# Designed miniproteins, single chains, continued (5), part 54

Each design is a single chain, and the fold is of that chain. pLDDT is the mean over its residues in the fold that is shown.

## One batch from the design tools (miniprotein)

Design m17856
Fold by ESMFold2-Fast:
Structure m17856 (fold): chain A 95 residues (1-95)
Amino acid sequence: SFTDQVIQQLEQLRQEMFDLANTNDIYSPEARAKLDELTKQMIDLVEQYSQHHNLSPEQQQQLLDLVNLAYEYLRQGQLDKADELFQQLLEQIRS
């Protein structure tokens, strides 16, 4: 399904973001630029999912808030908190 494809792509992006955070260079300009790129790709996927399922602006914003909060925790090196938010995102998409 389209939902399964979105979940697969979100899991791939999550893995890339976590691999980046685990390299000890998360605070470098290069790592920050890559994290920003991956986050933009994740936002694009959430927007595509929201359009495909005719989500309300409020529902779309709820999903985007999870992405943005996870991004902020990754920037701070708080991987466990970021993972919790990514799991919430995936659960909402599966629902």
Scores: mean pLDDT 85

Design m17857
Fold by ESMFold2-Fast:
Structure m17857 (fold): chain A 71 residues (1-71)
Amino acid sequence: MDKLEEKIKEIAEKLNISETAARLIVSMVLDAGLPEDASVEEIIKAYEELVKEMKELFDRGIERALERNKA
């Protein structure tokens, strides 16, 4: 019924992961501002970019944010 559920199943099959894991990926990219009707390719690309950005931030910037919060 929902286009979102169809995307989740396609992502799970394409990446060979569980439907639960695919649902989490979709939730992450929607939180980042992607529309619910985004294509599977757009969702995967956005997820890949988010993972890269998050890793860079963890390695570089997150340490500073934690230091500031320790005040």
Scores: mean pLDDT 71

Design m17858
Fold by ESMFold2-Fast:
Structure m17858 (fold): chain A 90 residues (1-90)
Amino acid sequence: DPAEAARRAAEERARKQALKDGLFQQLEQAQKYGFGREEIDEIYERAKKLLDELNAPESEYQKLDELYEKALESSEKQKELEKQVEEELK
């Protein structure tokens, strides 16, 4: 049934879009709160794969790269703060 195939394709696309939006939100949280680098890298890779599957425009890839860079900066800053706290506990 071509109509059922089209409906399934639309539902799958909507599901992937929602997952992509969730991953972008996770990178925004990583920027605010300083997630670990491994976690940030995993979120980035998953988001990029979803953008590829969605045939997303160049602007979405640019937004993803900007969020990723900012999340990495926050991760480094958080790591420096944790190191300072450890030194004070000695």
Scores: mean pLDDT 83

Design m17859
Fold by ESMFold2-Fast:
Structure m17859 (fold): chain A 74 residues (1-74)
Amino acid sequence: SSADLNRAAENGAKYAAAGDSGGAAASLGHARQLAEQGAVPDEKGIANIEKALELAPDVGAKEAARRALEAAKK
């Protein structure tokens, strides 16, 4: 659902800000999966994925955020 995607995006941003690459990647991977299943993020959901991309502590978390953002904007 869109609410589940927004929650996953928010969690991804929080993990990225905390330096938790595994938590960020897992939450952003979940957001991507939900978007691929037709869930549509709201404005805050998109902003949180973009924030996760900016704050991502490593390449793995950045890649997860990019993939989530690509799926969410299609």
Scores: mean pLDDT 86

Design m17860
Fold by ESMFold2-Fast:
Structure m17860 (fold): chain A 67 residues (1-67)
Amino acid sequence: IEELKEEAKKHKELLDELNKKTNELEKKVAGGTREQVLDVASVGMLGVGHAVEYVSNERLYEELLKK
């Protein structure tokens, strides 16, 4: 159980970092040049997709553990 708690904590930290990076990319898209915005947007799109998938799995896992 303690091992699961530590693993879940690391998972949440990684997820939080991914979300923070996605937000930073979004902010850069708003302030960058058109070419920079397009490049950052494509990278951000990939990051957002992964973050969403990770959040969905984490949320499911949390709901299962909560029950």
Scores: mean pLDDT 61

Design m17861
Fold by ESMFold2-Fast:
Structure m17861 (fold): chain A 61 residues (1-61)
Amino acid sequence: DKISEIAKKIYEDFKKRNVTKEQLEKFFEEVLARAKKLGPKTYDQVKKLYEEIKKLIEEDE
């Protein structure tokens, strides 16, 4: 699952940079809005990536 692997790497990088979970969520809200303009397939892929990252956040709590 390539999206899951990418999500883990992004989440680990954000933790190393001291990005808060709230800041990460706001970041993805903006990215999703931009992805929607690029097309439904891009939006769906970004949404899937964000869902995987949310799952990692939930496990970390």
Scores: mean pLDDT 78

Design m17862
Fold by ESMFold2-Fast:
Structure m17862 (fold): chain A 88 residues (1-88)
Amino acid sequence: MLKELEEKIAELEKKLKEDPANKEVLLEGLRLAAEYVLLKEEELGDSPLFSPIVRRLIEALRARDREAIERAIEELAEAHIKKIEEAK
């Protein structure tokens, strides 16, 4: 259900704007973004539209390993938080 997924992503983006360093919100947002990318690839047969950071997550998703997916999401969340902290 693409529209519901987009609405959930928007809600999490709003929460992330209120607390950019909230790791749990960021991790959940990355999970939803990964699901969005998979739905887009399956429906459209197109290449991922997102940055090199999301491409690493897609590789973990292709492995079909929940632990690998969780680790990739954590790494992406940590990198994003680090960028926020380094910028300000």
Scores: mean pLDDT 60

Design m17863
Fold by ESMFold2-Fast:
Structure m17863 (fold): chain A 85 residues (1-85)
Amino acid sequence: SDDVQRQTSHRLGLVLGLLDSYRDEARSLGLDDIAERVDEVTREVEKIAEEAKKAGTLDALYQGLKRMEKLLRELDEETQRALDE
């Protein structure tokens, strides 16, 4: 439905916004490796979005969201390791 497509696009925008904030915070804390990793994740998220648009199906968008979820979990784990003493 159009509502599902709008919600999916909105969520993609929120993910990109969160990654931008995450990168800026990491740089402010001197976590340069994490900031570089956020840039890599951002590029992969953008690639996933383009692949979903090219496929043109809601199933492709949902599969894209699952891939994004995995990338965000991996980024969180990497950040936790960098911050843990």
Scores: mean pLDDT 78

Design m17864
Fold by ESMFold2-Fast:
Structure m17864 (fold): chain A 51 residues (1-51)
Amino acid sequence: MLEIELPADPVERARAVADYIRANPDDPFAREIVGLLPDDEERALVRELLA
């Protein structure tokens, strides 16, 4: 696993969040991360990536 902080680019950040949620679907923190994203478009993109 590479050392990563969440990317500054919103598209790459949404992908990183989606990947984390796929790896940890039952983790309450993983589920909460989507709600913590600052932009409705980023949240929508994460949901699309998880579909």
Scores: mean pLDDT 69

Design m17865
Fold by ESMFold2-Fast:
Structure m17865 (fold): chain A 79 residues (1-79)
Amino acid sequence: DEAEVEEAFRRIEETVAALGRELSPAEREEVREALRSSPDSREEILAGIDAIPAAVEKALANLEELSEEGKKRLEELLA
C-alpha cells in the first residue's frame, strides 16, 4: 500500500529530523525502496530502516547534535 509506505517514510523522516538532520535525495530514494521491500504493516515497514546504508546508520548513531529527544527517538526506532 503506497499510503502505508508514505506514512512510514514520513515517520522515518520525522525521526531523522528529531536527530537534527534531513535525509538527502539519495537517502530518501533508498529509504523508500527499503520500505517498498518490507511487509505491509507500519511496524514491519519501519524495520526497512535497517536497510539504510551503513554510512547513514553510522552518521545517525554518531550525530554531534543529538538532542535528548533525538536520542530517545533513535532508541525507539532501534528497539
Scores: mean pLDDT 56

Design m17866
Fold by ESMFold2-Fast:
Structure m17866 (fold): chain A 64 residues (1-64)
Amino acid sequence: KTVAEILREGVQKAIDAFNAGKVDEALKILDEARKEVLEKGSPEEAQQAIDTLDAVRAAIEAAA
């Protein structure tokens, strides 16, 4: 499983959870994706994916 796949799946699942009114679950999904990226990704790929995940997390927190 690539970093790009982890990012895409994590973001999609988090958005689905947020749209269902499950904010805490959405944030947990993003945190789990962030951990998986750190474990599986190269340092450069991991940094870009983490920046994206952190931005999505901040947007969900602001919208909640």
Scores: mean pLDDT 81

Design m17867
Fold by ESMFold2-Fast:
Structure m17867 (fold): chain A 85 residues (1-85)
Amino acid sequence: MRATLTLEFRTAMGKTNTLTVELEADSVEEAGEQVADALLEHEKETGELIIPSTLKLVSTNLSEELANEILKKAIEAYKKKLKEL
């Protein structure tokens, strides 16, 4: 699938940021991992930690149900990758 997800979240510094993730994946799990990688890359570029519980879907070209499943998998993948650091 080819998808675009726009996410809103809060950072540990109290800022509200928006991130648009463009992805191409064969599964919801793969899509979630790509979103998690984009979130981690954003943290490296800004130096600010994302508060995962504040992640909110703003817009997508997918159905709301599919986008929310991807977001759920992204949060799981993000937490897993964070433990590997």
Scores: mean pLDDT 81

Design m17868
Fold by ESMFold2-Fast:
Structure m17868 (fold): chain A 85 residues (1-85)
Amino acid sequence: MSKEEKEQKLGELAARNGIELARGLLATARAGTPEVGQRAADGIRGTAAQLRELGKQLPAAREILEKAAEEVERIAAETEAVVAA
């Protein structure tokens, strides 16, 4: 397996896991207290930052990781809206 193929596969796995984690945290925010929801929103924002940082380290997967970070940031904004309601 080439270096680029390894980076791409790692990036795809990280992207999927990051989005799945963000969706789980959003569900937790919807079911929990505002304090739980705020911690969930902060966790989702942190996940997006980690995906962007990983994209800098894995050039072959940068685009997929940046797109995943954008999706995770969108879920964070939705989670923040749940907390504010």
Scores: mean pLDDT 87

Design m17869
Fold by ESMFold2-Fast:
Structure m17869 (fold): chain A 61 residues (1-61)
Amino acid sequence: DLELIRKYLKLIGDKTSPQVLLDKYKKNNEDVKILYDRFLGADKKEIEEKEKELEKKKLEE
């Protein structure tokens, strides 16, 4: 998911192109791909939680 990678990179302050990261993911060996899937899965939850907090702060501020 390109948008998820984009949001993740924005949160960690990484300036790497989201497309470059996606291309690396697609061409990796199956073992590395499985590890990368777990990495993205964990970060999805953190991204969602941070986005919810930011939205709550905007409404309350």
Scores: mean pLDDT 58

Design m17870
Fold by ESMFold2-Fast:
Structure m17870 (fold): chain A 55 residues (1-55)
Amino acid sequence: MSSNELARKGGELGKQGKKDEAAKTFTQGALNAGGLSDKEAQQYGKAMGEAMAAA
């Protein structure tokens, strides 16, 4: 999947309250985009998943 497709899927999962699945999807998107370590990508994915679930 492209990073753009993963971002869209993550947003959908977050809105459904599936924040853990959203976090994993955003983490994968960040890794595919490059420029982040595994740890940074996981932190980003978790934060985005939580933000989407809260919105």
Scores: mean pLDDT 74

Design m17871
Fold by ESMFold2-Fast:
Structure m17871 (fold): chain A 81 residues (1-81)
Amino acid sequence: MEELKKEAEKALEEAKKGDTEALAEAAALAKQLFHDGDYESAIKFFEEVIETIKKYLKDNEVAKENIETLKKLIEEAKKKL
């Protein structure tokens, strides 16, 4: 659990440098938390990823699509709680 979160945070730091692959990896790791049944942690992490994307990469179409996907995952996670 902690290790997955640590890797996701590391990916977010790379994403802040403009790495779109790191953005995808951070989102994928958050999705792994969702599949592990850690819905509350997944929601918190999705929110952090979205905030990072909005701040640095909002004008990129890939980043915009990623934000919409993460918002949908947050809603699904809330339904699982």
Scores: mean pLDDT 75

Design m17872
Fold by ESMFold2-Fast:
Structure m17872 (fold): chain A 82 residues (1-82)
Amino acid sequence: MPVTVTITLKYTKENLDKLKELLLEIEKLVKEYDGEIVSVEVLSPTEVVITVKFPNEEKAKKFAEKVKELAKKYNIEVEIEI
């Protein structure tokens, strides 16, 4: 059963370059776990929401854990809903 993952990234203006790097890494992880980016929405100057669809829950969960690790590395706050 396909699973949708919603990623909310919260950042500061000083971290825009790090956000761009994180977004590129997220795009690579989406491809690695056979996901599809459904939408990317800028909700505010400091908040972006990415919605990704995966073929199964196992791939969605592995993707979510990797995104959490990357966000921590880049000092960007992340909220993930599966």
Scores: mean pLDDT 85

Design m17873
Fold by ESMFold2-Fast:
Structure m17873 (fold): chain A 85 residues (1-85)
Amino acid sequence: SALAEEILALLEEIRELIEKEKPPNKEELLSLVEQAQRAIEEGDLVTAGRLLGQLYELANKENLPEVVELVERAGRLLVELIARQ
């Protein structure tokens, strides 16, 4: 799916930003990204949605506005992907 591929590309960009910014909870954020990537690849869109929600909350807490914007974009694409099933 082109939408799933775009979500995965956004998650990879999020991973790169987290590694660059090195926030205090870097390992937790990276773990959530990896889990979300896996959920998308496995077609578990419900789990992917929960993981994106957790990633959004933690990124906001750490004041990572670029990560927040990319997570919001990934979430919008995930809603579109779910609606097409």
Scores: mean pLDDT 89

Design m17874
Fold by ESMFold2-Fast:
Structure m17874 (fold): chain A 91 residues (1-91)
Amino acid sequence: SSAEEFLQELREEIEKAVKEGKSMDDVFEVAARKLKELGKREGLSEEQVEAIFNRGALAALIAKAMGESDEEIVEAMIKAIEAQVRRLLEE
């Protein structure tokens, strides 16, 4: 499958968790679980999935340190994950 299908499914799952009023910690757990599921489908190693998640987590930590809103923190995580997924699946 294409990187776009991976990213669309990931975004939808994360946005659903946010709309359901889940805590920020629960939203990150949803992201981690969905990344593992999608990564397995695409044949990514556990190390590659961890690298994708760590990139997202770092972006979220930076946004939080800058005083960004929860919405902006989640978007920063998603954008960082998108960049790493494209790098791994489009090369």
Scores: mean pLDDT 85

Design m17875
Fold by ESMFold2-Fast:
Structure m17875 (fold): chain A 61 residues (1-61)
Amino acid sequence: KGQQTLQQFLQKYPGIVTPELQQQIIQLADNNEDLTPVYQQLQDRILQKLSQELGVTFTLS
């Protein structure tokens, strides 16, 4: 289960998922734990990437 979940995240968020986050995804999914912390980290990284590419900064964090 954890490895399948990891593959889905890698497919959906290429270049966003760090090696440490990959380990966290596997651990949480294998233990049937809430993935909310993973989604929060991914959201923050996606917003940072969009900010850099669009040349804008987010005031609301």
Scores: mean pLDDT 71

Design m17876
Fold by ESMFold2-Fast:
Structure m17876 (fold): chain A 83 residues (1-83)
Amino acid sequence: MEAEKLGRKAILLGESAIGLGYIYIGVGNILEKKGKIEEAEELKKKGEELIKIGEKALELGKKALETGDVKLAEEGIELGGKA
């Protein structure tokens, strides 16, 4: 079933983006403590963006699994892949 396969892919990409986003925020916190405030703020912003993108991709993937909607899975993959 194509929607299930693509939906799982969207979920994995979303989870990966969320994980990477939290890593960016963590590194940003370390840079801030080292006095690299501007670099830290930029990295934290990128991390927050990755988390938002990943959460949306994960939601789309889950919905695709529930409904069998291939379009939702494709949207989730496209969004998660940009992260």
Scores: mean pLDDT 85

Design m17877
Fold by ESMFold2-Fast:
Structure m17877 (fold): chain A 66 residues (1-66)
Amino acid sequence: DNAAGKAELERLLGLRLPDVDFDPRAPLRDLPSEVADIIGTRVHLLFGVSLDPDRPPLEQIRALVA
C-alpha cells in the first residue's frame, strides 16, 4: 500500500517525507513536486546520482542500497 511504500522510502533515505498521500510506485515525475524534490535532493546527497524521473523512486532506491 502507499503508506507502507512511503515508510520504506523514509527508512531507506533516513528522513521523513511530507504528510501528503502519494503512490511510491508511480514514476518520480508523477509524485507531488515537493516530495519528488526532497527525494531527488536526498538521493543526490547520499549516493551522488540522479534518479530516472520516468521510473518509480522506491525501486531505484532499493537498487542503490542493495
Scores: mean pLDDT 85

Design m17878
Fold by ESMFold2-Fast:
Parts: C-alpha cells; sequence; structure tokens
Structure m17878 (fold): chain A 81 residues (1-81)
C-alpha cells in the first residue's frame, strides 16, 4: 500500500541520517529507481523531495549536482516510458 511504502521511505531516511553523503545519495537514488521500476512515480518523487529537504544542505556542491543530475535523469526516463 501507499502507507506501507511511505513508512519504508521514512525508515530509509532515518537510517541515512547516520550515513556518509556518498552513501546517502547512492542509497536514495537506488531506492527511487526501484520505485520507478514498480510504476510508483508518485513515491519516487516524494522520496527524492524528502531527501533533498532533509539532507541537501549536508551535500557538497559536487554531491548536490550529482544527486540533481540523477534525479532529473530518473524523471526523464519515466516521461519517455
Amino acid sequence: SREELLREIEALLAELAGASPEEQVARVIDRARELVAQGRLDLAEELLKRFWALFGARLSPEQAAAFQAEARRIAEEMRAA
């Protein structure tokens, strides 16, 4: 259900609070791609938005640019499908 997946997103974001910025970006992008593969565009978008709101300020400019590039690529892939 949507509520179960939202709880999983919240749990992932809580776990990421203790991770390195590189690990945070890698894990959030991986989970977003899984949600996209499941057809859950709404949840992939929600995950990426919540991640940016919570952790964006902790990223270096290079890490932030890499995250934004991957998030844009994910959005473009879904528009092309």
Scores: mean pLDDT 82

Design m17879
Fold by ESMFold2-Fast:
Structure m17879 (fold): chain A 93 residues (1-93)
Amino acid sequence: MAEEAVEEAARKLEEAGFPEAAEVLLREGRRLIEEGKLLVTSPLQLAAYIAEELALEGRFEEAAKLYEALAKLEPENREVLEKIAEVLRQEAE
């Protein structure tokens, strides 16, 4: 169930033109499943959760890539997600 949601979320990101974000999601999603830390409600919520965890770990560039991808997939939240990605990009530099 959780692995299927990780694969589905990564597929959506890759099809939307974000292959690097898809690779990060697959890698980190599988790690969180193995650690028993992942509860999945939807593929996009999973991507947002992983992005937040990456930011908390100081992995700002990878987190920014996921937020940038989510901004394209969730137009209702686009402005907020793009601003989060911009701030994380500045922290990574």
Scores: mean pLDDT 75

Design m17880
Fold by ESMFold2-Fast:
Structure m17880 (fold): chain A 94 residues (1-94)
Amino acid sequence: DEIMKELKEKNEKVMKELEEMLKKAIENPEEIEKLAEEIFEKMIKAAKEIIEKMYEAGLLTEEEYEEALAEIEELERKKEESLKKFIESVKKKI
């Protein structure tokens, strides 16, 4: 349960950072691309760290762990496409 609390705390921290960056994007729409890239990199890092912690805690099998890492690697490979979709989503909400 301590691990679940830690994961929740990390998720809340990431969400707060996303809210702060979205606020900056609203104030400076021309910087949205730079902010989106920073957000994306932070999210990838957080996801990877969460998956590693879950595996260490025995919450994920070796197969599930490898699959989750492969999904993150695919997101990283498709960074340009993912960033484009993310930027469009943020602009639509502004």
Scores: mean pLDDT 74

Design m17881
Fold by ESMFold2-Fast:
Structure m17881 (fold): chain A 64 residues (1-64)
Amino acid sequence: MEEELRKAVEEAIEKDPRLKDLSEEEKEELFRTALAFKEGLGATIEQAVKLAVTAFEIDLEAKK
């Protein structure tokens, strides 16, 4: 369950060059965000990862 979510997050990070520059702490924050969406919304692993990536990208852009 958590292993599958972590693997999906890692795959999303590797697939997006912008996310490859994230620190280990930022990658862990992305995983925690995905976990929160999965548990809070009852989302699938795929949906939780997409929501977390989108939210994280918006946050990064807002802080630039």
Scores: mean pLDDT 76

Design m17882
Fold by ESMFold2-Fast:
Structure m17882 (fold): chain A 116 residues (1-116)
Amino acid sequence: MRKVLEAEMQVGVAEVSLAVVEKFIDKDKKENLILLKHALENLKEALRLAPEDEAVRERVARALERGSEIAKKLGLDEVAQLLREAARAARAGRVDEALQKIDEAIKLLDKEIEKL
């Protein structure tokens, strides 16, 4: 029970970060990439805390789909593709695959942030 509540809180924090990026998408690219990265770290933690909870996985998948749309708008097509694949894996209960794809997306975001 407690880990599921902690996972839901992690998803909630990610959703707030994603909403801020969506509102300010045309403003500060570096800050938007940092917030997107933080959102992905929170979604990764949610999957680690509650990997077997279908409601948590579905909520994470929806947040990853939002992250994919944000990445596409920021010109990061490879990150967008990884997040779409992570969302599909999370929904299907392939949690290890979802976590691996999120980690790959975070590494690409780190490289883009370092260029700015």
Scores: mean pLDDT 90

Design m17883
Fold by ESMFold2-Fast:
Structure m17883 (fold): chain A 87 residues (1-87)
Amino acid sequence: GEAYEEFVYGPLKKLQENLAQSYTTKDLSQLQQIVDESEQLLKEWEEFLKKYPVYGPIHEKVLEEMKKIVEQMKQLLDDRQKAALAA
């Protein structure tokens, strides 16, 4: 049902939205906040899966994709911070 799909893919969708927002923001403080919130969401999802291993096989693939998105945002933040220091 839709509720199950929203539950399974909701965090991934939120991270994809955060990634899109990270490319449009010019404020390093806002970008840092987006990264911090995204890392917190990833951590909460990892802890959920540890408690409920019955969901593991499907949700582990979602978790791997979430990790990739967070790493992309962290790299973008690092690149923009370095560019700001060079200017």
Scores: mean pLDDT 78

Design m17884
Fold by ESMFold2-Fast:
Structure m17884 (fold): chain A 68 residues (1-68)
Amino acid sequence: SEGDKLLEEFRKRLEEAAKKGLEAIEETVKEFVQQAEELGLSNDEEFRRRALALVHEALEKLAAQEAA
């Protein structure tokens, strides 16, 4: 589905953003929210939960890098 493709792209972008820092993660999230709104996916609870899980994973990776 289009939503599945968007989530997979978002996951990859977040992995790259986590290596750059919090500002890069925030930028990636803003772009994703815009794309999700354009596709009418912002009201899909399941889609939102999956997206939040990806953001959580990216923040954990960033925290681990900053703690080192």
Scores: mean pLDDT 83

Design m17885
Fold by ESMFold2-Fast:
Structure m17885 (fold): chain A 96 residues (1-96)
Amino acid sequence: SSDLKLEQELRKEIFKAIEETTGEKADLETSEISKEALEVLEELAKVAEEKIKAGASIEEIKEAIIEKGKELGAEKVGEALAKYVEALLEKKKAAE
């Protein structure tokens, strides 16, 4: 799988987590998400990707995402992404 496919899959699951966390509908296919929410997600995803590439622990990755979310004024989005990334990384470790 290419990095682009992983990014797209991550974005879809994150949007679902945001919908479940905020109670607002989010749809990547119809672009029904605000531009600001999309920009926040891209910044948080970049932080997560950089930490993963650096070999950081799951806990360190989570803390970095949450901290960036607070910095951007989107703490709940950061919390949702951190939980999703934790689940994804734990699933990958269990499969290997």
Scores: mean pLDDT 67

Design m17886
Fold by ESMFold2-Fast:
Parts: C-alpha cells; structure tokens; sequence
Structure m17886 (fold): chain A 82 residues (1-82)
C-alpha cells in the first residue's frame, strides 16, 4: 500500500469518527485536511496520534474528543502497516 493511500484512509477514518462524535461536516473535513498535510511527514503511529490531536484541538474541539479522534487515526495507521 502506498504512503498516499495510507494517508487518505487515515484522513477518511478521522472524518468518520469526528462525525460519529457529533462534529459538524465542515469541521470534520477541516480536521481530515490538516491530518493529511501532517501525515506527509509522519513516520510512526505515535506521530499520527499527535498530529491528529493537534489538528482537532486547533479546530476548537475539546481534549477528550480530540484524543478519541487521534486514537482512531493512530489505530488505523498501525493496522495499515501490517
């Protein structure tokens, strides 16, 4: 699987989880976009988690919601590396 495919699948998972948590479509898409940009430089699941959490916090979400989204992003990234 290419790096680009992994980034897109993680970004899609971020958007889906955000929507499931009651985040608006516009904000969920913004977090997914910021995650795509950050993941271009990410090398580990932990970096994916940190990048996604930062994106969610910058979008105005609470730490609890940001952590849930970041955890999901890291889990998807780790699964795709297998």
Amino acid sequence: MSKEEIIELVAEAVKRVALDLGVSEEVAERIAELTREGLKEAETPEEVREITKKAALEAGLSEEVAEKIARAAAAVYEELLK
Scores: mean pLDDT 83

Design m17887
Fold by ESMFold2-Fast:
Structure m17887 (fold): chain A 83 residues (1-83)
Amino acid sequence: MEKELEEFAAEAARISESSPEEAEQRKTFVGNRVNLLASTAIENIDKNAEGALQAFRKVAETPALSQVGRNALRALEKKAAEL
């Protein structure tokens, strides 16, 4: 999980150097993977809520992925609050 989120940060750097059209396509592709990973983290939030929240906070702080990262973080925070 953490390793995959670090890879997202590396891809975000590449997105910032891409053309606007290519950047949007890359954001969509990476965003779908972030959402899938977030869904898995939500299902397992009771096992390591703090680790998941910290990992997705890093994605939210990444400029090219900030919107999808913030959306994932909010969903995780809501689920963690129910514990």
Scores: mean pLDDT 75

Design m17888
Fold by ESMFold2-Fast:
Structure m17888 (fold): chain A 83 residues (1-83)
Amino acid sequence: LLELARALVEQESEELEERFLAAVEEEVRAAPPDIAALQAEVDALLAAGLTSVEQIARLVVARARGEVQKVLDAGLTVEEARA
């Protein structure tokens, strides 16, 4: 996920976004995240300042995991939510 998120931060691409979101959905289905912990991670990254591609990529992963979990909790797939 982090490698794909870094690629997305450096190169905005629909193909990379699709691959990234599919990988996030797979990981979230296997191990659903704690939404409160994800929000705390997002807040900590924002408070630390986004001074590197690594920090921005971590923020992208944390936000995507939270969003995908909300979509799955609604009974949708990521593909359906994006359509």
Scores: mean pLDDT 73

Design m17889
Fold by ESMFold2-Fast:
Formats: structure tokens, C-alpha cells, sequence
Structure m17889 (fold): chain A 63 residues (1-63)
């Protein structure tokens, strides 16, 4: 495991925690922005896809 891999795994966890807090507070728009930011800022294509899929799920809940 590289330091870069470890750093991105930590960022993934932090984005998930931030989004979970927003959702718990009923802030779906905030959760959507957090997922969109994660998909844009993370470099791993698998992580980018995960957060894009989560953002799409929230968009459907808001529609």
C-alpha cells in the first residue's frame, strides 16, 4: 500500500462522513455537493465512479 493510496482512502472516508452528516440533518443538497466534489477531486477512477453514482442517487431523491 502506497502513501498516496492511503491518503486517498482517508479522503474517501472523510467525504462519506461529511455526506452522512448532511443526510442525517436532512440536507440532501449539501450531500449532493459533497459527492460531486469527491467525484471531481479524487484521482482514482473507481472512487470517482462511486461518488458519481451516489450523487445520481441523491439527484433522483430531490427530483
Amino acid sequence: MSEEEFEEEVEVALYQIRAAIAKTNGDLEGALKIYEEAAEKLSNPEHQKFFRDEAERIRKELA
Scores: mean pLDDT 82

Design m17890
Fold by ESMFold2-Fast:
Structure m17890 (fold): chain A 74 residues (1-74)
Amino acid sequence: SMEEEIEEKIEEIMELLKQGKLSEALTLIFNFVSTLSREEALEFMERLLERVKEELPELTPFIEDLKRKVLPEP
């Protein structure tokens, strides 16, 4: 399901971020978002942001900025 796919990708991204592999994490985020609808991408980015706020709070402003760039207002 899409819910399971989103959760799996979030886990992969969180692991990369915890390892300091920021460029690899960004590549995975961009590639995954490119396969999603706008609504699915919004859900994915919101869920990723929640995990980052909990586990890697220092990266929160960076992920919030990324969400705005990936999903700009029309």
Scores: mean pLDDT 83

Design m17891
Fold by ESMFold2-Fast:
Structure m17891 (fold): chain A 72 residues (1-72)
Amino acid sequence: SEEYLQEALRHLGEFMETGDKKHLELAKEYAKKMDEEGLKKLLESLEAASEHSPHKDDIKELIEFVKKLLEE
């Protein structure tokens, strides 16, 4: 669980630096493997990142993806 959160955050960081959407897709794959606690922590990090990123729309897509995972 914690390791999947760390991997998702690593790929989010790479995406924010490079704009390479492969890292966004990898973050989604790790999010699918996380428990509710990990997903909530990822959501907090994504919301913080969205305030300062030039990739706001892509980060918003990932936020909506994580929110859907939390509904199940």
Scores: mean pLDDT 81

